# Ledger of designs, part 89: designed miniproteins, single chains, continued (2)

Each design is a single chain, and the fold is of that chain. pLDDT is the mean over its residues in the fold that is shown.

## One batch from the design tools (miniprotein)

Design m7097
Fold by ESMFold2-Fast:
Structure m7097 (fold): chain A 80 residues (1-80)
Amino acid sequence: SLLERDGAEQAPALLAHVEELSKKAIEYAKKGDFEKAERYALQALFAVSVLEAVAGPDHPLAQRARELVKKAIEEIEKLK
């Protein structure tokens, strides 16, 4: 379908967005701004949900996005 085709085309852009939000979350955590770190982590989790909805949860880019956010959350917790 058109939606499935557009979903596949959007998946790399959504992954890039998850990568950017995850990096910002870690940056703010390193600065001690855990409120902003948590806000960016939540935005990254939402972007993962959108990627899973458009590409499917078993899509390689969806799996990679989940792994990136998981690692970002683990890094933030280590900095507390």
Scores: mean pLDDT 82

Design m7098
Fold by ESMFold2-Fast:
Structure m7098 (fold): chain A 70 residues (1-70)
Amino acid sequence: VDEELRADPERIDAEVQRELDAAKTHRANAEKYLAEGKREQAQLHYAREIGHVIRVVGLGWIAGRPIPVP
C-alpha cells in the first residue's frame, strides 16, 4: 500500500491534505474544549492532532520528499 502511494504523487498529496485537515480540526476542537474548561477533552484532541502530524511525516518519507511539520 505504501509503495502504491509513492507511485502516485497526486494520491500522496491528497492523503497529506486529508491528514493536515484532520489535524487542524482536532486542534480547533482542543482549543474550544480548553476555552470551556474541559481539559481532558482538549488533551485527547491535542493527542489526535499529533497522531495526524506523525502520519504526514510518514507520508513524506514514503514520497521521498520533506513535508513541513505544521
Scores: mean pLDDT 74

Design m7099
Fold by ESMFold2-Fast:
Formats: structure tokens, C-alpha cells, sequence
Structure m7099 (fold): chain A 80 residues (1-80)
């Protein structure tokens, strides 16, 4: 069975953070345009990715990634 290394997990987490940030930015644009349903779906997706990032960060004991994931969850939840 292939087990991801801590380095591979960190790279995966960083990619999830970038995706979550992009979804939050897109969600804000749809909310400003009055498309609340589309914005909500994007924010919910961002929360899912940020939660996955937080799990990975805890497993590799990366406190900076954990804090970043928590900030993204909060930002996306504030968007809902």
C-alpha cells in the first residue's frame, strides 16, 4: 500500500489551500452579483477543502497549515 510521505501530504495540503482560496474569491464575486445559491455552493466547497487541509496539517504536525486552514474555514463560513 502506498503511504504518502509528510512532504507529499504538505504539498497536497498547500494545493487544497490554493483551491479553497480560489473558491472563496469566486464565491464573493457571485454573492456581489446577487447569485446567493452559487456563492453558497462555492463557500461550502471551500470549507470542505479547508477541513481536509486541517486534517492533513494535524497528521504532519504543521501548526502553520492548521491555522491557515482554520482561517479559510472562518472566512468561508462568514461568506455563508
Amino acid sequence: MSTATAEQQRIAAENLILQARSLIRKGKRYKEAGDEEKARKLYEQAITLARQTKIIAKEINDKDLEREAEELIREAEEGL
Scores: mean pLDDT 85

Design m7100
Fold by ESMFold2-Fast:
Structure m7100 (fold): chain A 76 residues (1-76)
Amino acid sequence: MSVEEKRRELEELMARLRELLLQYMEKQNFSPEEVEAALAHLDALLAWALSNPEFLDKVIEVLRREIAELEALIAS
């Protein structure tokens, strides 16, 4: 996989994680301030990962696990 393909996968995974995180936080009745803080953290992680392409594989692996865990939590 090229660096460009990995960046696209990262962006797609971040978008999916954002959607799942919003669903999870809504289900748990988090405050709007807590939701804003969580989304800001995801935006910072995306910006950092795109600036540090040597870590793309590791970040992608972590995001895949986080997405799977959130999907399981939302489904339960």
Scores: mean pLDDT 83

Design m7101
Fold by ESMFold2-Fast:
Structure m7101 (fold): chain A 95 residues (1-95)
Amino acid sequence: EAIKQLEEAIKKAKEAIEYLKAGDVEKAIKLLNEALGLAGVANMLEPNENTEKAIEYLERAIEYAKAGDVEQAIEYAEKAIEYLNKALEDLQKKQ
Protein backbone atom coordinates (compact mmCIF):
# COMPACT_ATOMS: atom_id res chain seq x y z
CA GLU A 1 0.00 0.00 0.00
CA ALA A 2 1.55 3.28 -1.21
CA ILE A 3 0.20 5.28 1.77
CA LYS A 4 2.06 3.05 4.29
CA GLN A 5 5.31 3.36 2.30
CA LEU A 6 4.99 7.19 2.24
CA GLU A 7 4.27 7.32 6.02
CA GLU A 8 7.41 5.22 6.71
CA ALA A 9 9.49 7.35 4.27
CA ILE A 10 8.44 10.54 6.13
CA LYS A 11 9.37 8.91 9.49
CA LYS A 12 12.83 7.83 8.21
CA ALA A 13 13.52 11.26 6.64
CA LYS A 14 12.59 13.02 9.93
CA GLU A 15 14.90 10.67 11.88
CA ALA A 16 17.68 11.42 9.34
CA ILE A 17 17.34 15.19 9.99
CA GLU A 18 17.70 14.55 13.76
CA TYR A 19 20.94 12.59 13.14
CA LEU A 20 22.27 15.32 10.77
CA LYS A 21 21.62 17.93 13.50
CA ALA A 22 23.42 15.68 16.02
CA GLY A 23 26.44 15.32 13.66
CA ASP A 24 25.88 11.57 13.03
CA VAL A 25 26.12 11.82 9.24
CA GLU A 26 26.66 8.05 8.74
CA LYS A 27 23.32 7.15 10.43
CA ALA A 28 21.60 10.03 8.61
CA ILE A 29 22.77 8.73 5.18
CA LYS A 30 21.49 5.22 6.09
CA LEU A 31 18.07 6.64 7.07
CA LEU A 32 17.89 8.87 3.94
CA ASN A 33 18.64 5.80 1.77
CA GLU A 34 15.86 3.88 3.60
CA ALA A 35 13.45 6.82 2.99
CA LEU A 36 14.50 6.91 -0.70
CA GLY A 37 13.78 3.15 -1.05
CA LEU A 38 10.35 3.51 0.60
CA ALA A 39 9.44 6.51 -1.60
CA GLY A 40 10.55 4.53 -4.68
CA VAL A 41 8.29 1.59 -3.72
CA ALA A 42 5.38 4.01 -3.13
CA ASN A 43 5.91 5.55 -6.59
CA MET A 44 5.99 2.07 -8.20
CA LEU A 45 2.71 1.12 -6.46
CA GLU A 46 0.97 4.43 -7.28
CA PRO A 47 2.92 6.93 -9.43
CA ASN A 48 2.61 10.50 -8.13
CA GLU A 49 4.37 13.72 -9.21
CA ASN A 50 4.94 14.82 -5.59
CA THR A 51 6.54 11.42 -4.76
CA GLU A 52 8.83 11.87 -7.80
CA LYS A 53 9.89 15.34 -6.54
CA ALA A 54 10.47 13.92 -3.03
CA ILE A 55 12.74 11.22 -4.54
CA GLU A 56 14.78 13.95 -6.31
CA TYR A 57 15.12 15.93 -3.05
CA LEU A 58 16.10 12.78 -1.06
CA GLU A 59 18.81 12.04 -3.67
CA ARG A 60 20.12 15.63 -3.30
CA ALA A 61 20.04 15.36 0.52
CA ILE A 62 22.14 12.15 0.32
CA GLU A 63 24.67 13.81 -2.06
CA TYR A 64 25.07 16.85 0.23
CA ALA A 65 25.39 14.62 3.33
CA LYS A 66 28.12 12.56 1.59
CA ALA A 67 29.89 15.83 0.66
CA GLY A 68 29.79 16.92 4.34
CA ASP A 69 27.39 19.82 3.60
CA VAL A 70 25.09 19.15 6.55
CA GLU A 71 23.16 22.45 6.17
CA GLN A 72 22.19 21.68 2.55
CA ALA A 73 21.49 18.01 3.43
CA ILE A 74 18.97 19.17 6.09
CA GLU A 75 17.39 21.70 3.68
CA TYR A 76 16.85 19.10 0.92
CA ALA A 77 15.63 16.45 3.41
CA GLU A 78 13.05 19.00 4.70
CA LYS A 79 11.95 19.70 1.08
CA ALA A 80 11.62 15.93 0.54
CA ILE A 81 9.36 15.66 3.64
CA GLU A 82 7.21 18.54 2.27
CA TYR A 83 6.67 16.68 -1.03
CA LEU A 84 6.13 13.29 0.70
CA ASN A 85 3.36 14.96 2.77
CA LYS A 86 1.82 16.42 -0.43
CA ALA A 87 1.93 12.94 -2.02
CA LEU A 88 0.31 11.43 1.10
CA GLU A 89 -2.49 14.06 0.89
CA ASP A 90 -3.01 13.30 -2.83
CA LEU A 91 -3.37 9.55 -2.15
CA GLN A 92 -5.67 10.08 0.86
CA LYS A 93 -8.02 12.24 -1.32
CA LYS A 94 -8.43 9.19 -3.64
CA GLN A 95 -9.46 6.93 -0.69
Scores: mean pLDDT 89

Design m7102
Fold by ESMFold2-Fast:
Formats: sequence, structure tokens, C-alpha cells
Structure m7102 (fold): chain A 78 residues (1-78)
Amino acid sequence: APSKVEQIEALVEEAKADPRMSAGARQLLDEILAGVKAGKVTVEDIEKVKEFVAATFPADEAEVLNATLDRIRDILEE
């Protein structure tokens, strides 16, 4: 079975390929993936990022980002 890091990397690559994703959203996803690889990202950190996304990004983009972040959170909670 793929590792948690491999599963999250696949989710990040899929989200970055979405044409609705801005450069800022792609950078945020890359930063989250780097944090996951470093073992520094917690479920609480993902929840804080979701709040930041909801406050910062356009609604359509925030919805897609937060859906991806929810899946990342679920993998981390495993």
C-alpha cells in the first residue's frame, strides 16, 4: 500500500493540475507537502490552513483547496 506521504503527494499533484488553482494555491499545496515530508504538519495545522484558505482565496478555489485539505487531514488522522 502507498505510504501516507505518497498518498498526500498524489492528492497535491491532482489539485495542482486543476485549472482553477492559482499560483498562490499551488505554492500553499507545495508548502503543505514539504511540511508533511518533514513530519511537521499536524491535523490542527491543516484546520488552521483551511480557515486561512476560506478567508483568503475566492470561494470556488477555496472549496477545491479545502476538499483536498480534508482528504489530507483524513490520511494524517489514520
Scores: mean pLDDT 84

Design m7103
Fold by ESMFold2-Fast:
Structure m7103 (fold): chain A 81 residues (1-81)
Amino acid sequence: AGSFEVEPVETEDPLALARERLAELGATPTAESVEEDPEEGLLAHTVVGVGPDGSRVVVGVVLDRRTGRGLLVVLRLPASA
């Protein structure tokens, strides 16, 4: 089965934070994406990797650029449809 974790974060570099968390989980990075919503002042960075067990690990950081505060989300998905 999959799992997800959410934690509040404060950072000036959401991509570095997402990459660091993926590395701490022992996952090998496979893809990254960056999305910005300038109207809402939101910045979202997502890194995707493969864990040592073959599961897909997704780490996303959604940040409010006005405050530097946001959420870090870790999603672990089994290697299944």
Scores: mean pLDDT 80

Design m7104
Fold by ESMFold2-Fast:
Structure m7104 (fold): chain A 83 residues (1-83)
Amino acid sequence: MVPAPSPESQKLRDETLKRIKELEKQYDEAIKNGDIQKAKEIAQEMVKLSDEASKKLAELGDDIGASMFRMQSSIYKLALKNL
């Protein structure tokens, strides 16, 4: 049985995912244009956003949401190391 998130944690998940999706579009465009410096800056913002969301979701008791954004942050940190 998967516990349902609270309305507060669901809203935080949805708003964070919306912002990440907007940043991913900007990241893809920066990579396509060869703007590695801009891509690094966007990836750093995605790491920060994911880490903050993970922390807040953990404080709300949403361990699943917190783990999802912690994994997402790790993916972005790996992308930064390879830029």
Scores: mean pLDDT 84

Design m7105
Fold by ESMFold2-Fast:
Structure m7105 (fold): chain A 68 residues (1-68)
Amino acid sequence: SKEGSEAVRREAYEYGYELGLKYGAEEGARLAEERVRKLGEKYHIEEETVEELQRIAAEGAREGGAAA
């Protein structure tokens, strides 16, 4: 559902934010993108969806790193 898609996007942002807090904005964003890509490969998620989730997680990491 649309609500379920929003929840997944929120989880990607929060995951990235935590990585940003731990590793800094640049390294956190890189790790978030890599981990989301690997998850997409494992679960055969469509490329466009993976790219969207990578962008959201990276944005979360940049904001988390800036907040640290």
Scores: mean pLDDT 83

Design m7106
Fold by ESMFold2-Fast:
Structure m7106 (fold): chain A 93 residues (1-93)
Amino acid sequence: SSIEEAKRLAAEYLEAGKQVLIVTGLSDPALREEYERAMKELGELRKAFPPLPRPADVLIVLQETPEARATAERLIALSPPKEVHVFPVEPPP
């Protein structure tokens, strides 16, 4: 799923010493469960790689809803990250 792909990408960046921000807007209950699981696993990774007191290097948008898009646009305007990855609401096959 896009959530699993985003989690893998975030984990790779965290292991590389990058500062990662994740934005999501969920309306589907099933996707919410998957997201909560992914965030828990990322939280465990964050214990090994605590965030540095600096701006984000990477912004990942999970489930590009209007709310997630608005939040991402605001974050980019305030402190532009070096990389932005957008995962739409369930990618086409």
Scores: mean pLDDT 68

Design m7107
Fold by ESMFold2-Fast:
Structure m7107 (fold): chain A 81 residues (1-81)
Amino acid sequence: SISRAVGQVIRGVAYLLEGDRKGAAESYREASRILKEAGDDALSQVYLARAAAIEGDEDTKQQHIQEALAIDPNNELAKKE
């Protein structure tokens, strides 16, 4: 559910505030999986991009942003990345 995805995003932000980049990236990937199961493919791609960015993987980040924009060209979160 979207509620469970929001919970994982909050966990990811908490991990970032504590300096746990690995925990943050894993939480964002879990949010992405929940969003994809809920049918929000564009937002799922955005959180995969954010996880890649946390890990320093710019190429993977850009691939996921391009996929999000291909699904939803008006996605505000994808446009900010």
Scores: mean pLDDT 84

Design m7108
Fold by ESMFold2-Fast:
Structure m7108 (fold): chain A 71 residues (1-71)
Amino acid sequence: MSKEELIAELEATAKVAAEELVAAGVAPEKAQQISDRFAALAQQLAATDYSLEEAQELVGQLIGEAKALAG
């Protein structure tokens, strides 16, 4: 996976993350906060010269937080 592909997937995820998290049982306000963080991370990765490994670590942390809320 390229950094550009990762950013595109984050942008796509941000657009649906709130709805998917609410479907998984997360409160709408918290789901929206996570969705906003996915969008913000995509913008940060596009604007900053992160390595693919660093980008994947940041994405993994946010996914972990989203999964913890969906439990």
Scores: mean pLDDT 79

Design m7109
Fold by ESMFold2-Fast:
Structure m7109 (fold): chain A 106 residues (1-106)
Amino acid sequence: PLEEAVALLRELGADDAAAALEALYERGQVSEEEIRAFLAALREAIARDGADAVHVTVLEDPETGEVIGIVLFDADGRIVHAILARDRRALGEEQVARLRAAQAAA
């Protein structure tokens, strides 16, 4: 699942997200099941909205700059999936909540 997800992110021009996903997996922070769920969500968003309309954002720890997750947005800018580092899940969930609050205010 990792190789397919990385390849698809690179095809979307999301090279930063592809590198982030590889780093999360190498650090044991995400499981194959979590990567499969992310890949399924990514494929579904592309099939529904088109590749050019789908966006991804890398989440970083503001203190360290360490990658803690990747967030997937649909054509409407709504968060449809997030894959988060196991050991930093609370911080990742807080950042996802802030992104959801920002899109609700827009």
Scores: mean pLDDT 81

Design m7110
Fold by ESMFold2-Fast:
Structure m7110 (fold): chain A 55 residues (1-55)
Amino acid sequence: MDKKPSPDQVLEVRGLMSNEGLSVRDAADRLGLDESQKRWLEKQVQDRQAFQDSL
């Protein structure tokens, strides 16, 4: 039931957060991601370990 964004979409969100200082929600909204994809990304942000490994 969970709609996971593509790896490319996840990288774009991270890039927008890093380059423009956007929140996860704002970056996902800019990319046109749906509510379930935004929810998945918020859960990933709560897992600092997963994001720290990519940043």
Scores: mean pLDDT 72

Design m7111
Fold by ESMFold2-Fast:
Structure m7111 (fold): chain A 65 residues (1-65)
Amino acid sequence: MSLSGEELKELLVEYVEKNGPVTVEEAKEFLIKQGVPEPQALAAAHELEKLFGKILTAEDVRKAF
């Protein structure tokens, strides 16, 4: 099921806050594991990598959405 930007933000912020800074690849795999469709998870990961590079902090995710 596709998630809204707000739902994606909440999931990723919680994940990154619990695990410390994560790679974009780890964030993508987490979203897929949570049931986000693979195309949506790939698109979100690609956009985050363009904005913040390969490592994401919780603050980066908050600023993206």
Scores: mean pLDDT 78

Design m7112
Fold by ESMFold2-Fast:
Structure m7112 (fold): chain A 72 residues (1-72)
Amino acid sequence: SPEQERLELEMTLGVIEIHIVTAELYNAKIPESLLEKLLKQVEEILNSPVMSEEEKKYAQEVLERLKEMKEK
């Protein structure tokens, strides 16, 4: 169902955020291979028709944070 798909994508986004917060908290770099996987997962979330516009705006912020981390 759309509700189940949305829940699964929200859980995926939450896991991505945990990686970002953990890296920031410990002043650690996310490995390049993992960072590329997280970037692809966020893009899949952004392209999903079940996500609301507000949820997509939040996912876009997460995408920008991941891109910034890659440049450091």
Scores: mean pLDDT 84

Design m7113
Fold by ESMFold2-Fast:
Structure m7113 (fold): chain A 68 residues (1-68)
Amino acid sequence: EKIEKIAEVVKEALEKSGKKEEAERVRKSILNASDVETAYIAGLYALKDLASEELKKEGIEKIKEIVE
């Protein structure tokens, strides 16, 4: 469930940033993570590399809240 929540937050941030194709690819990658920590790290890198500055900040805060 936490992995699914991380995947949805990252997907939404990337879609809103105009990265629709990357959003679906990254979502699948996160959903295939073996654990929550791996999903979290993948989500952080995707947000840093692909999201706009505003959506990056918001997305990182949301996924931190999910894993806390």
Scores: mean pLDDT 83

Design m7114
Fold by ESMFold2-Fast:
Structure m7114 (fold): chain A 61 residues (1-61)
Amino acid sequence: GLSQEEVNRLIALKLRRIGLEIDLERLKQQDTSDPAVAARIAALEREIARLDREIAELESK
């Protein structure tokens, strides 16, 4: 089972993921032909993928 510290980390990771998904939806409604917008979308997608891996690792314990 998870320690209290691991439970707190899992909650924090899930909350961060929700925030990034909201930011991603907002960016996708902007002009994606703008290289700055496209770069920010790519960065957010990479961070969400990283969080998904960390969440899965904690949930497998």
Scores: mean pLDDT 85

Design m7115
Fold by ESMFold2-Fast:
Structure m7115 (fold): chain A 62 residues (1-62)
Amino acid sequence: KIDAAREEYERTWRRLVELAKQLEQMIKERAPKDKLSALLDEMTAVTRRGVRLDLEIKRLEE
């Protein structure tokens, strides 16, 4: 159902916010560049998922 896709979209964007908070904490902890890079890669993947879900919702609204 379209409601399931919308719920997943909201959850995806909430995940991105949590990842941003983790990034701030890792910077404070002076985490290695490799860990920072991995977190940024995850944030990129989450953002792409959000865009895909938005497109799916629009298709379901047809």
Scores: mean pLDDT 78

Design m7116
Fold by ESMFold2-Fast:
Structure m7116 (fold): chain A 74 residues (1-74)
Amino acid sequence: SEERIEAAIAKLREEGYKGDLEKVRQALELAERDGRLTVARLSRELGISRSTASKILSALHALGILDRHGRLRP
C-alpha cells in the first residue's frame, strides 16, 4: 500500500538515510507489485547502478523492511 511505502520512507529519513528516497520509493513499489527484489532486478527496472541498488537493498534489509529473501515483511 502507499501508506506502507510512506511509512518505510519516513523510517529511512528518521534513521538518516542519505541516498535518493525517490529511488527507494520506486524499489518498494516494485517489491509490492512483483515480489522479490534483487540487485540485478532493481538495477534493471529502475535504471540505477548495481552499487546504488545494493545500497538500497542493504538499507531496507537493515531496517527490517525486507526479509532475507528480498520480500516486503508483512
Scores: mean pLDDT 81

Design m7117
Fold by ESMFold2-Fast:
Structure m7117 (fold): chain A 93 residues (1-93)
Amino acid sequence: MELSEEEKERLRENAVRTLKGLIEASKDPAKRAELAKRFGITPEELDELVAFIKKQLDAGKSLEEIGKEVRKYAEEKGLSENVKRFADLLEKV
């Protein structure tokens, strides 16, 4: 059961859009607070997570690699299961 290249591309586009949306939303205080609540972390922890994700994107890492790095980051920092679930979703794309 393999996804077609078109389906894989659509999933990658959606994931990249989600990551870019997360980075942009973190710049708005109200959206930042809502995202932190959704991830079950503080706004300050969200700022660090977003900075980490941006660093991985700027390094040209794949979504699978970013997912693995985010999971490791969440485990090392003791972040909520919601952050780990987000990392798992990135790895599946």
Scores: mean pLDDT 77

Design m7118
Fold by ESMFold2-Fast:
Structure m7118 (fold): chain A 91 residues (1-91)
Amino acid sequence: MKPEDLEGEWTAVADDGTTWTVKLEKISDDVFKGTWTASDGTTYNFVAKKISDDEWEVFSDVFGRYRLTVEGDTATLVDEGSGRTWTLTKK
């Protein structure tokens, strides 16, 4: 996968059905900045750093650490603390 394939807008759906919008912007081949937007319009910032070709570590001051695994137009985001999972689909 090319790093630019991560750029753009994604729909994130949690295991409880909660839906978030995720926007990813490339800073470098190894670093993305992003925003999570809730259905009520509340937005939070994060940074994603490359671990491997398909895996990224996501850092948020509010939500802690997450692992993002990318498979084409679909990705899985896992909260390292809680184990809560989101399925992401590219818009």
Scores: mean pLDDT 77

Design m7119
Fold by ESMFold2-Fast:
Structure m7119 (fold): chain A 99 residues (1-99)
Amino acid sequence: KTINKAAAAFATAVMYYYAASGALGPQYKERADKIYEEMKKWAEEQGNELAKRIVDEGYEAGKRLAEKYKDASPEVAQELIKKGDEYYKRAKELLEKAK
């Protein structure tokens, strides 16, 4: 279903941005936090408990990965951002189609 696919893609983007914050600093955590808060509100407004769980799990995964990638090279950190951007774009496209 398109709505839950959008939630999964947003959760994945949040995870990658949060993970990248470990190496690249707080700007990427701020980005992850903003997307997470927006998606959590959206899921609550929709009454979609599954979407809420998906975004919560993405955020928690990102937190764990930030510690793992704390000493990652800039090249590895850039790949995390690139994946975050790809999933964020996909998530927005899926959400627009679900309207």
Scores: mean pLDDT 82

Design m7120
Fold by ESMFold2-Fast:
Structure m7120 (fold): chain A 71 residues (1-71)
Amino acid sequence: MEEEKKKSAENAREMAVEAIMLGLRAGTGEKTREAVKEMLKQMFEEGDELARKAIEEAEKRYAEEKEAEEK
């Protein structure tokens, strides 16, 4: 029960992380974060929480990537 919803939410969160990271690399991070937040809110009841987690994860991954480039 609810397996499809759980899989969809996990896939959407991972796709959101990738999209936000691409936006950060392109200098459009704010615009991408806003678009992802709107999309997840429309797709899932907990879209706000999914968007928050995706943004935090993407910012963490981006910071790690930037730190690796500077070393």
Scores: mean pLDDT 75

Design m7121
Fold by ESMFold2-Fast:
Structure m7121 (fold): chain A 98 residues (1-98)
Amino acid sequence: SLADTAADNLRTTADTLLRLAKVSDPESKKLLEEAARYLRLAAEAARRGDLETAIEYAQKAIDKLRELLKYPEVRGSALIQIGNVLQALDQLRLALAS
C-alpha cells in the first residue's frame, strides 16, 4: 500500500540520518538523531494505519532537518532528506484521501 511504501521510505531516511549522525559534530548529531526519532515514529504510525499521526511526526522531522540547513557540513544531506520526507508525506496524504 502507499502507507507501507511511505513507512519503508521514512524508516530508510531515519537509518540514513543515524549513519550521518555517527560522523557529525555534536549539534548536528543531536538534530539528526531527533529527526530520525520523529521519522521512526512516523513510520510506526503509518504501519498501524494512523496516517494523521504519521503525517504529524514526518512534519516534525522536516522541522528538525530545516534546522540542519544552517550547518554547512550537513546542509546538502539535509536538503536531500527533506525531499525524501516530502515524497513520503505525499504518499501518506494520498493514502489518507483514499
Scores: mean pLDDT 90

Design m7122
Fold by ESMFold2-Fast:
Formats: sequence, C-alpha cells, structure tokens
Structure m7122 (fold): chain A 73 residues (1-73)
Amino acid sequence: SNRDNILAHAEKLAAEAAKLYDEDEVQHMLDVTRSDYEKTAELGALFASGVLNPEALDAALAAAKKLAAELEA
C-alpha cells in the first residue's frame, strides 16, 4: 500500500538522519511516531515529497530535525 511504501522510505531516511543524531533518540521518536497514525503520515508526507527530487533531501532532513525536536519536547 502507499502507506507501507511511505513508511519504508521514512525508515531509510531515518537511518541517514541517525548519522546526524543519536540513534537511540531517532529510534525512540520513530517508535512513538509509528504508533501515532497522524504523526507517521506527516513524516511520510515529508519523505514522499523528496522521492522524485533528491535536491530536496537537505530540506527534508532539516524538516525531520525540526519534527524530531518537536516530538522529543
């Protein structure tokens, strides 16, 4: 399904983000987000927006950083 594809893509981008952040913190935020459909869909939408445009990866990573900080708060 589209949701499963978005989640798989989000997991790959999360692995890249883990290089910039503490891996345990990223994994914890993903586990919390995954259990919350709306937050998971928001992350998935951000990652999906980068699927056809690798130039948007920096913007997606910056957005993921802001979301990670918001979810941690």
Scores: mean pLDDT 58

Design m7123
Fold by ESMFold2-Fast:
Structure m7123 (fold): chain A 77 residues (1-77)
Amino acid sequence: SAVISLEEFEALLARELPPAVAEIERLDIPAALEALRLLIEGLRALVEGRFEEAEALLPAYREAAERANAELEAREA
């Protein structure tokens, strides 16, 4: 199937999320961490069948991602 179970999703997050969060924290870009948290919340909503809630998170995710990208460009320019 194209959709994983909530239990499989939680197990994946427990394994993969800590190193990703640590890397973002090392970069000290709060907007990137915010974007990641919103993405994870949206994915959890999708796995749970809460599609409207997942869609409602999209504007906040886009705003955070745009701020993170701007910060990365400013630091690497």
Scores: mean pLDDT 74

Design m7124
Fold by ESMFold2-Fast:
Order: structure tokens, then sequence, then C-alpha cells
Structure m7124 (fold): chain A 83 residues (1-83)
């Protein structure tokens, strides 16, 4: 039952995480931050946080400073909203 609940929560968090990543892909840092904040407020922040941490690492490895900064801001927003 606990494993099933974790799976359902992870699946529910997938759509908010994809919304944040789409905003980052579009180069819309403000939309990414707002989507991340909403994901944190809704209690589904864990999947979004993991996705943003991965995106931040990938952007830094690629030398994409604009994407890295946008991902960092969105990551801060999801963490703050989840507290």
Amino acid sequence: SVREQIRRDFEAGREPALEVLKALDAGDAEAAVEAARRAGEAGGGTVTELALASALTAARSAGDEERAEAARRALEAVVEAAL
C-alpha cells in the first residue's frame, strides 16, 4: 500500500514537472518559476525538484548559463513553496 501510494504521488507529480520543463525549454524563466511554485504549493514538489536539479546539472555541464540560472530560480521556488 505504501509503495502504491508513492507510485501514485510520483505519477501525479509528473505533469507539474513536465510543465516546468516545457517553460524552461521555451526560454521563459518567469513561467518556469511560477509553475515550480505552484507544484510546490500543491504538495507535488518532489518530482519537480528532482527534474529541476537534473536540468540545472545538465545546463551547467553544457555551459548554458541562462538555462542554468532559470532552473536554479525555479528550483528555489519549488523548495520555498513546499515549506
Scores: mean pLDDT 78

Design m7125
Fold by ESMFold2-Fast:
Structure m7125 (fold): chain A 69 residues (1-69)
Amino acid sequence: SAPPALPPKSAEQLEFQAALIKEANKLMTEEGVSPEKLGLALQKALEKQKREGLSTEELLKELRKEVEK
């Protein structure tokens, strides 16, 4: 079976994932964004985060910006 446990070090990552999931769900329900469009926007936002070192909040803003296109 796949190991489910993550180390305590991943608390920030878990919090980030939770925030991202909530924002994604909101965009789909309130803005009518398709899962496919959301996925593409997320990929672009993550690429920018990797290059610019964006915080969780900045990443969510970038996600919204990409979705708006």
Scores: mean pLDDT 73

Design m7126
Fold by ESMFold2-Fast:
Structure m7126 (fold): chain A 87 residues (1-87)
Amino acid sequence: MEEVERLTIEAILAAAEGDREAAERKREEAVRKLREIIPEEVKSLNPNATEEDVERVLEEIDRRLRGEIEKALEEPEKARAAAERFR
């Protein structure tokens, strides 16, 4: 999770710097890492979770990441201030 959190912060920072390409690459890296982690975490929290439940969680996370990137592109000053707190 720490690596995914770092990639998420890097994606938001890249978007805040106006680098959409870097932001999208970091988002794709984060989602790829999550695909390795989330199935085990979801099953740990709910042993009856199905593959469909796992895919829904991944889709929700990806959607939220895309939203944060778009917000950072639209409000870069606000995104930089938020990201600075996590650095």
Scores: mean pLDDT 77

Design m7127
Fold by ESMFold2-Fast:
Structure m7127 (fold): chain A 61 residues (1-61)
Amino acid sequence: SAFLVKEAKKTLEEGKAEGLLTPEEEKELQEAIDNQDAERILKLMDDVSVKVLKSAVEKVT
């Protein structure tokens, strides 16, 4: 869906800006977005969201 692709693009940009993604993870998420592979996007977004949350928790401790 258009919403899922938009959210995935936002997650990719935020992960890149924070330096939380490896080049391989960035490439995989970008390819999933380009292919509109909803199942792959959801899995990769979950993995990235966990990393973002972990980083945010560490910043406040």
Scores: mean pLDDT 76

Design m7128
Fold by ESMFold2-Fast:
Structure m7128 (fold): chain A 71 residues (1-71)
Amino acid sequence: EIKPVKGGLFITPTALSKPAEGVTPEEVAQAIVKAYEETKDSPNGVEIGDGAAEGLTPEEIYERVKEAIEA
């Protein structure tokens, strides 16, 4: 689960496991950091929960992280 929190970026130990086919956990992590950096002026942060990246591409995780922070 990807959910808004009051400030900060939190990634749980298994959040980046089993992304979409052909995608590495490193690519997913880069997309998360990019989304956070682009929204760092927001008072909200985000928590990337266990399994949150399962089956997701970097583009999909980027959009979900931005939506969570901007909500």
Scores: mean pLDDT 78

Design m7129
Fold by ESMFold2-Fast:
Structure m7129 (fold): chain A 111 residues (1-111)
Amino acid sequence: MALLEELIKHVEELIKKTTNKDKQEFLQAVLEELKRLLENPSLQRLRLLAAGLRRHALYLQGKSEDEMIAAQVEILELEDERELVDIIRESLDIIANSDKSFQVPDFRDPR
């Protein structure tokens, strides 16, 4: 409970500090999911949020698709709420501080 409340406050501060509207909307969506998790706790939903945010952070750091998939698989097996909250916090800090506004990986199927 205290960990999620502290994470919610951290996300609210990130929203206040960002000037990019798309990042603000993304962080607001994360804030809403964290508030839902506080009202109705679910370890599986926390894992899914952590895995998704870590993938996006690794993408912004220029990591490979294989590294992103491996990180998601590892996170989905974690049982420690503190470790999941730490992953979410670190991933959100990377996302909020990233200047990579134009590099989207092209996930088109090879033909």
Scores: mean pLDDT 78

Design m7130
Fold by ESMFold2-Fast:
Structure m7130 (fold): chain A 75 residues (1-75)
Amino acid sequence: VELALTKAYAREVLRSLPEEVAAAGEAALDAAKSAEEVVTIARQTLRDSGDPRAEALIAGLEAAARVAREMAAAS
C-alpha cells in the first residue's frame, strides 16, 4: 500500500513536467522497490528538471510518503 500510494503521487507530480522528463522519471519509478526509492527518484528528477516548483513539490511528496507509510502501518 505504501509503495503503491507513493508511486501514484510521484507519477502525478511528474506528469506536470515536460513529457521527456516525465517519461524518464516514470521509467525509474517503475523499477523502485520502496517508498524511499520513489522519493529519491522523484526528488532527483524534479531538481534535474529545473522547475521552479521543484522544492515545493518535493516537500509535498515527502509529506505524502509519510502519510502513505502511516496508512500502510495501520492496515
Scores: mean pLDDT 74

Design m7131
Fold by ESMFold2-Fast:
Structure m7131 (fold): chain A 120 residues (1-120)
Amino acid sequence: SKEEKVVEALRYLILAAKYLLEAVRSKDEEKKKEYIELAIDHLEQAKKLMEDNPEIVELLDEAIELLKKEDLKGALEKIIKVLELVKKLLEEVIKDEELKKSLIEAIDKIIEELREELEK
């Protein structure tokens, strides 16, 4: 269903964001590269689930290309935009109000963490 695809895509996006935060914070070059590769893999999985949402797919492609260039800040900015679009999509797709609220709160929390890292 559309609901199941959006929820699963969000799980991959949150994990990708967490791996990017680890990459940005890592002082170890090898660990940084491993976190970037994990973030790319998770963004590619989210992209497959979001194939019916061309604006989100375009931003995910841009984030993946920025990660391949090791432009972590650029990738974080694109992922924030993806999360904001997914938040809007959840308002339309999720029928359960309690689940919707929980998912939106999770998105808002991760966006806050990503924005804090961009301000450093």
Scores: mean pLDDT 89

Design m7132
Fold by ESMFold2-Fast:
Structure m7132 (fold): chain A 72 residues (1-72)
Amino acid sequence: MVELTPEERQAAIDAADAIVKEAVEGLKSGKITREQAANLAVAASLLYAMAGELDKARETIKEVDKAIKEAE
């Protein structure tokens, strides 16, 4: 596996946190589609996984999936 530096790892976590917030808030406000929210969740989960934050990656998918179901 490609090993990230501590700074790159933290940057990946910060980016993933921002993407999750945008996905959930955007979906609730109707600014993004369910497909866009799902794509953002996948991107954030990959960033968390690269940073070694597998629990956050899993929680992100569950949170966005719940928000998508509630938006119906």
Scores: mean pLDDT 81

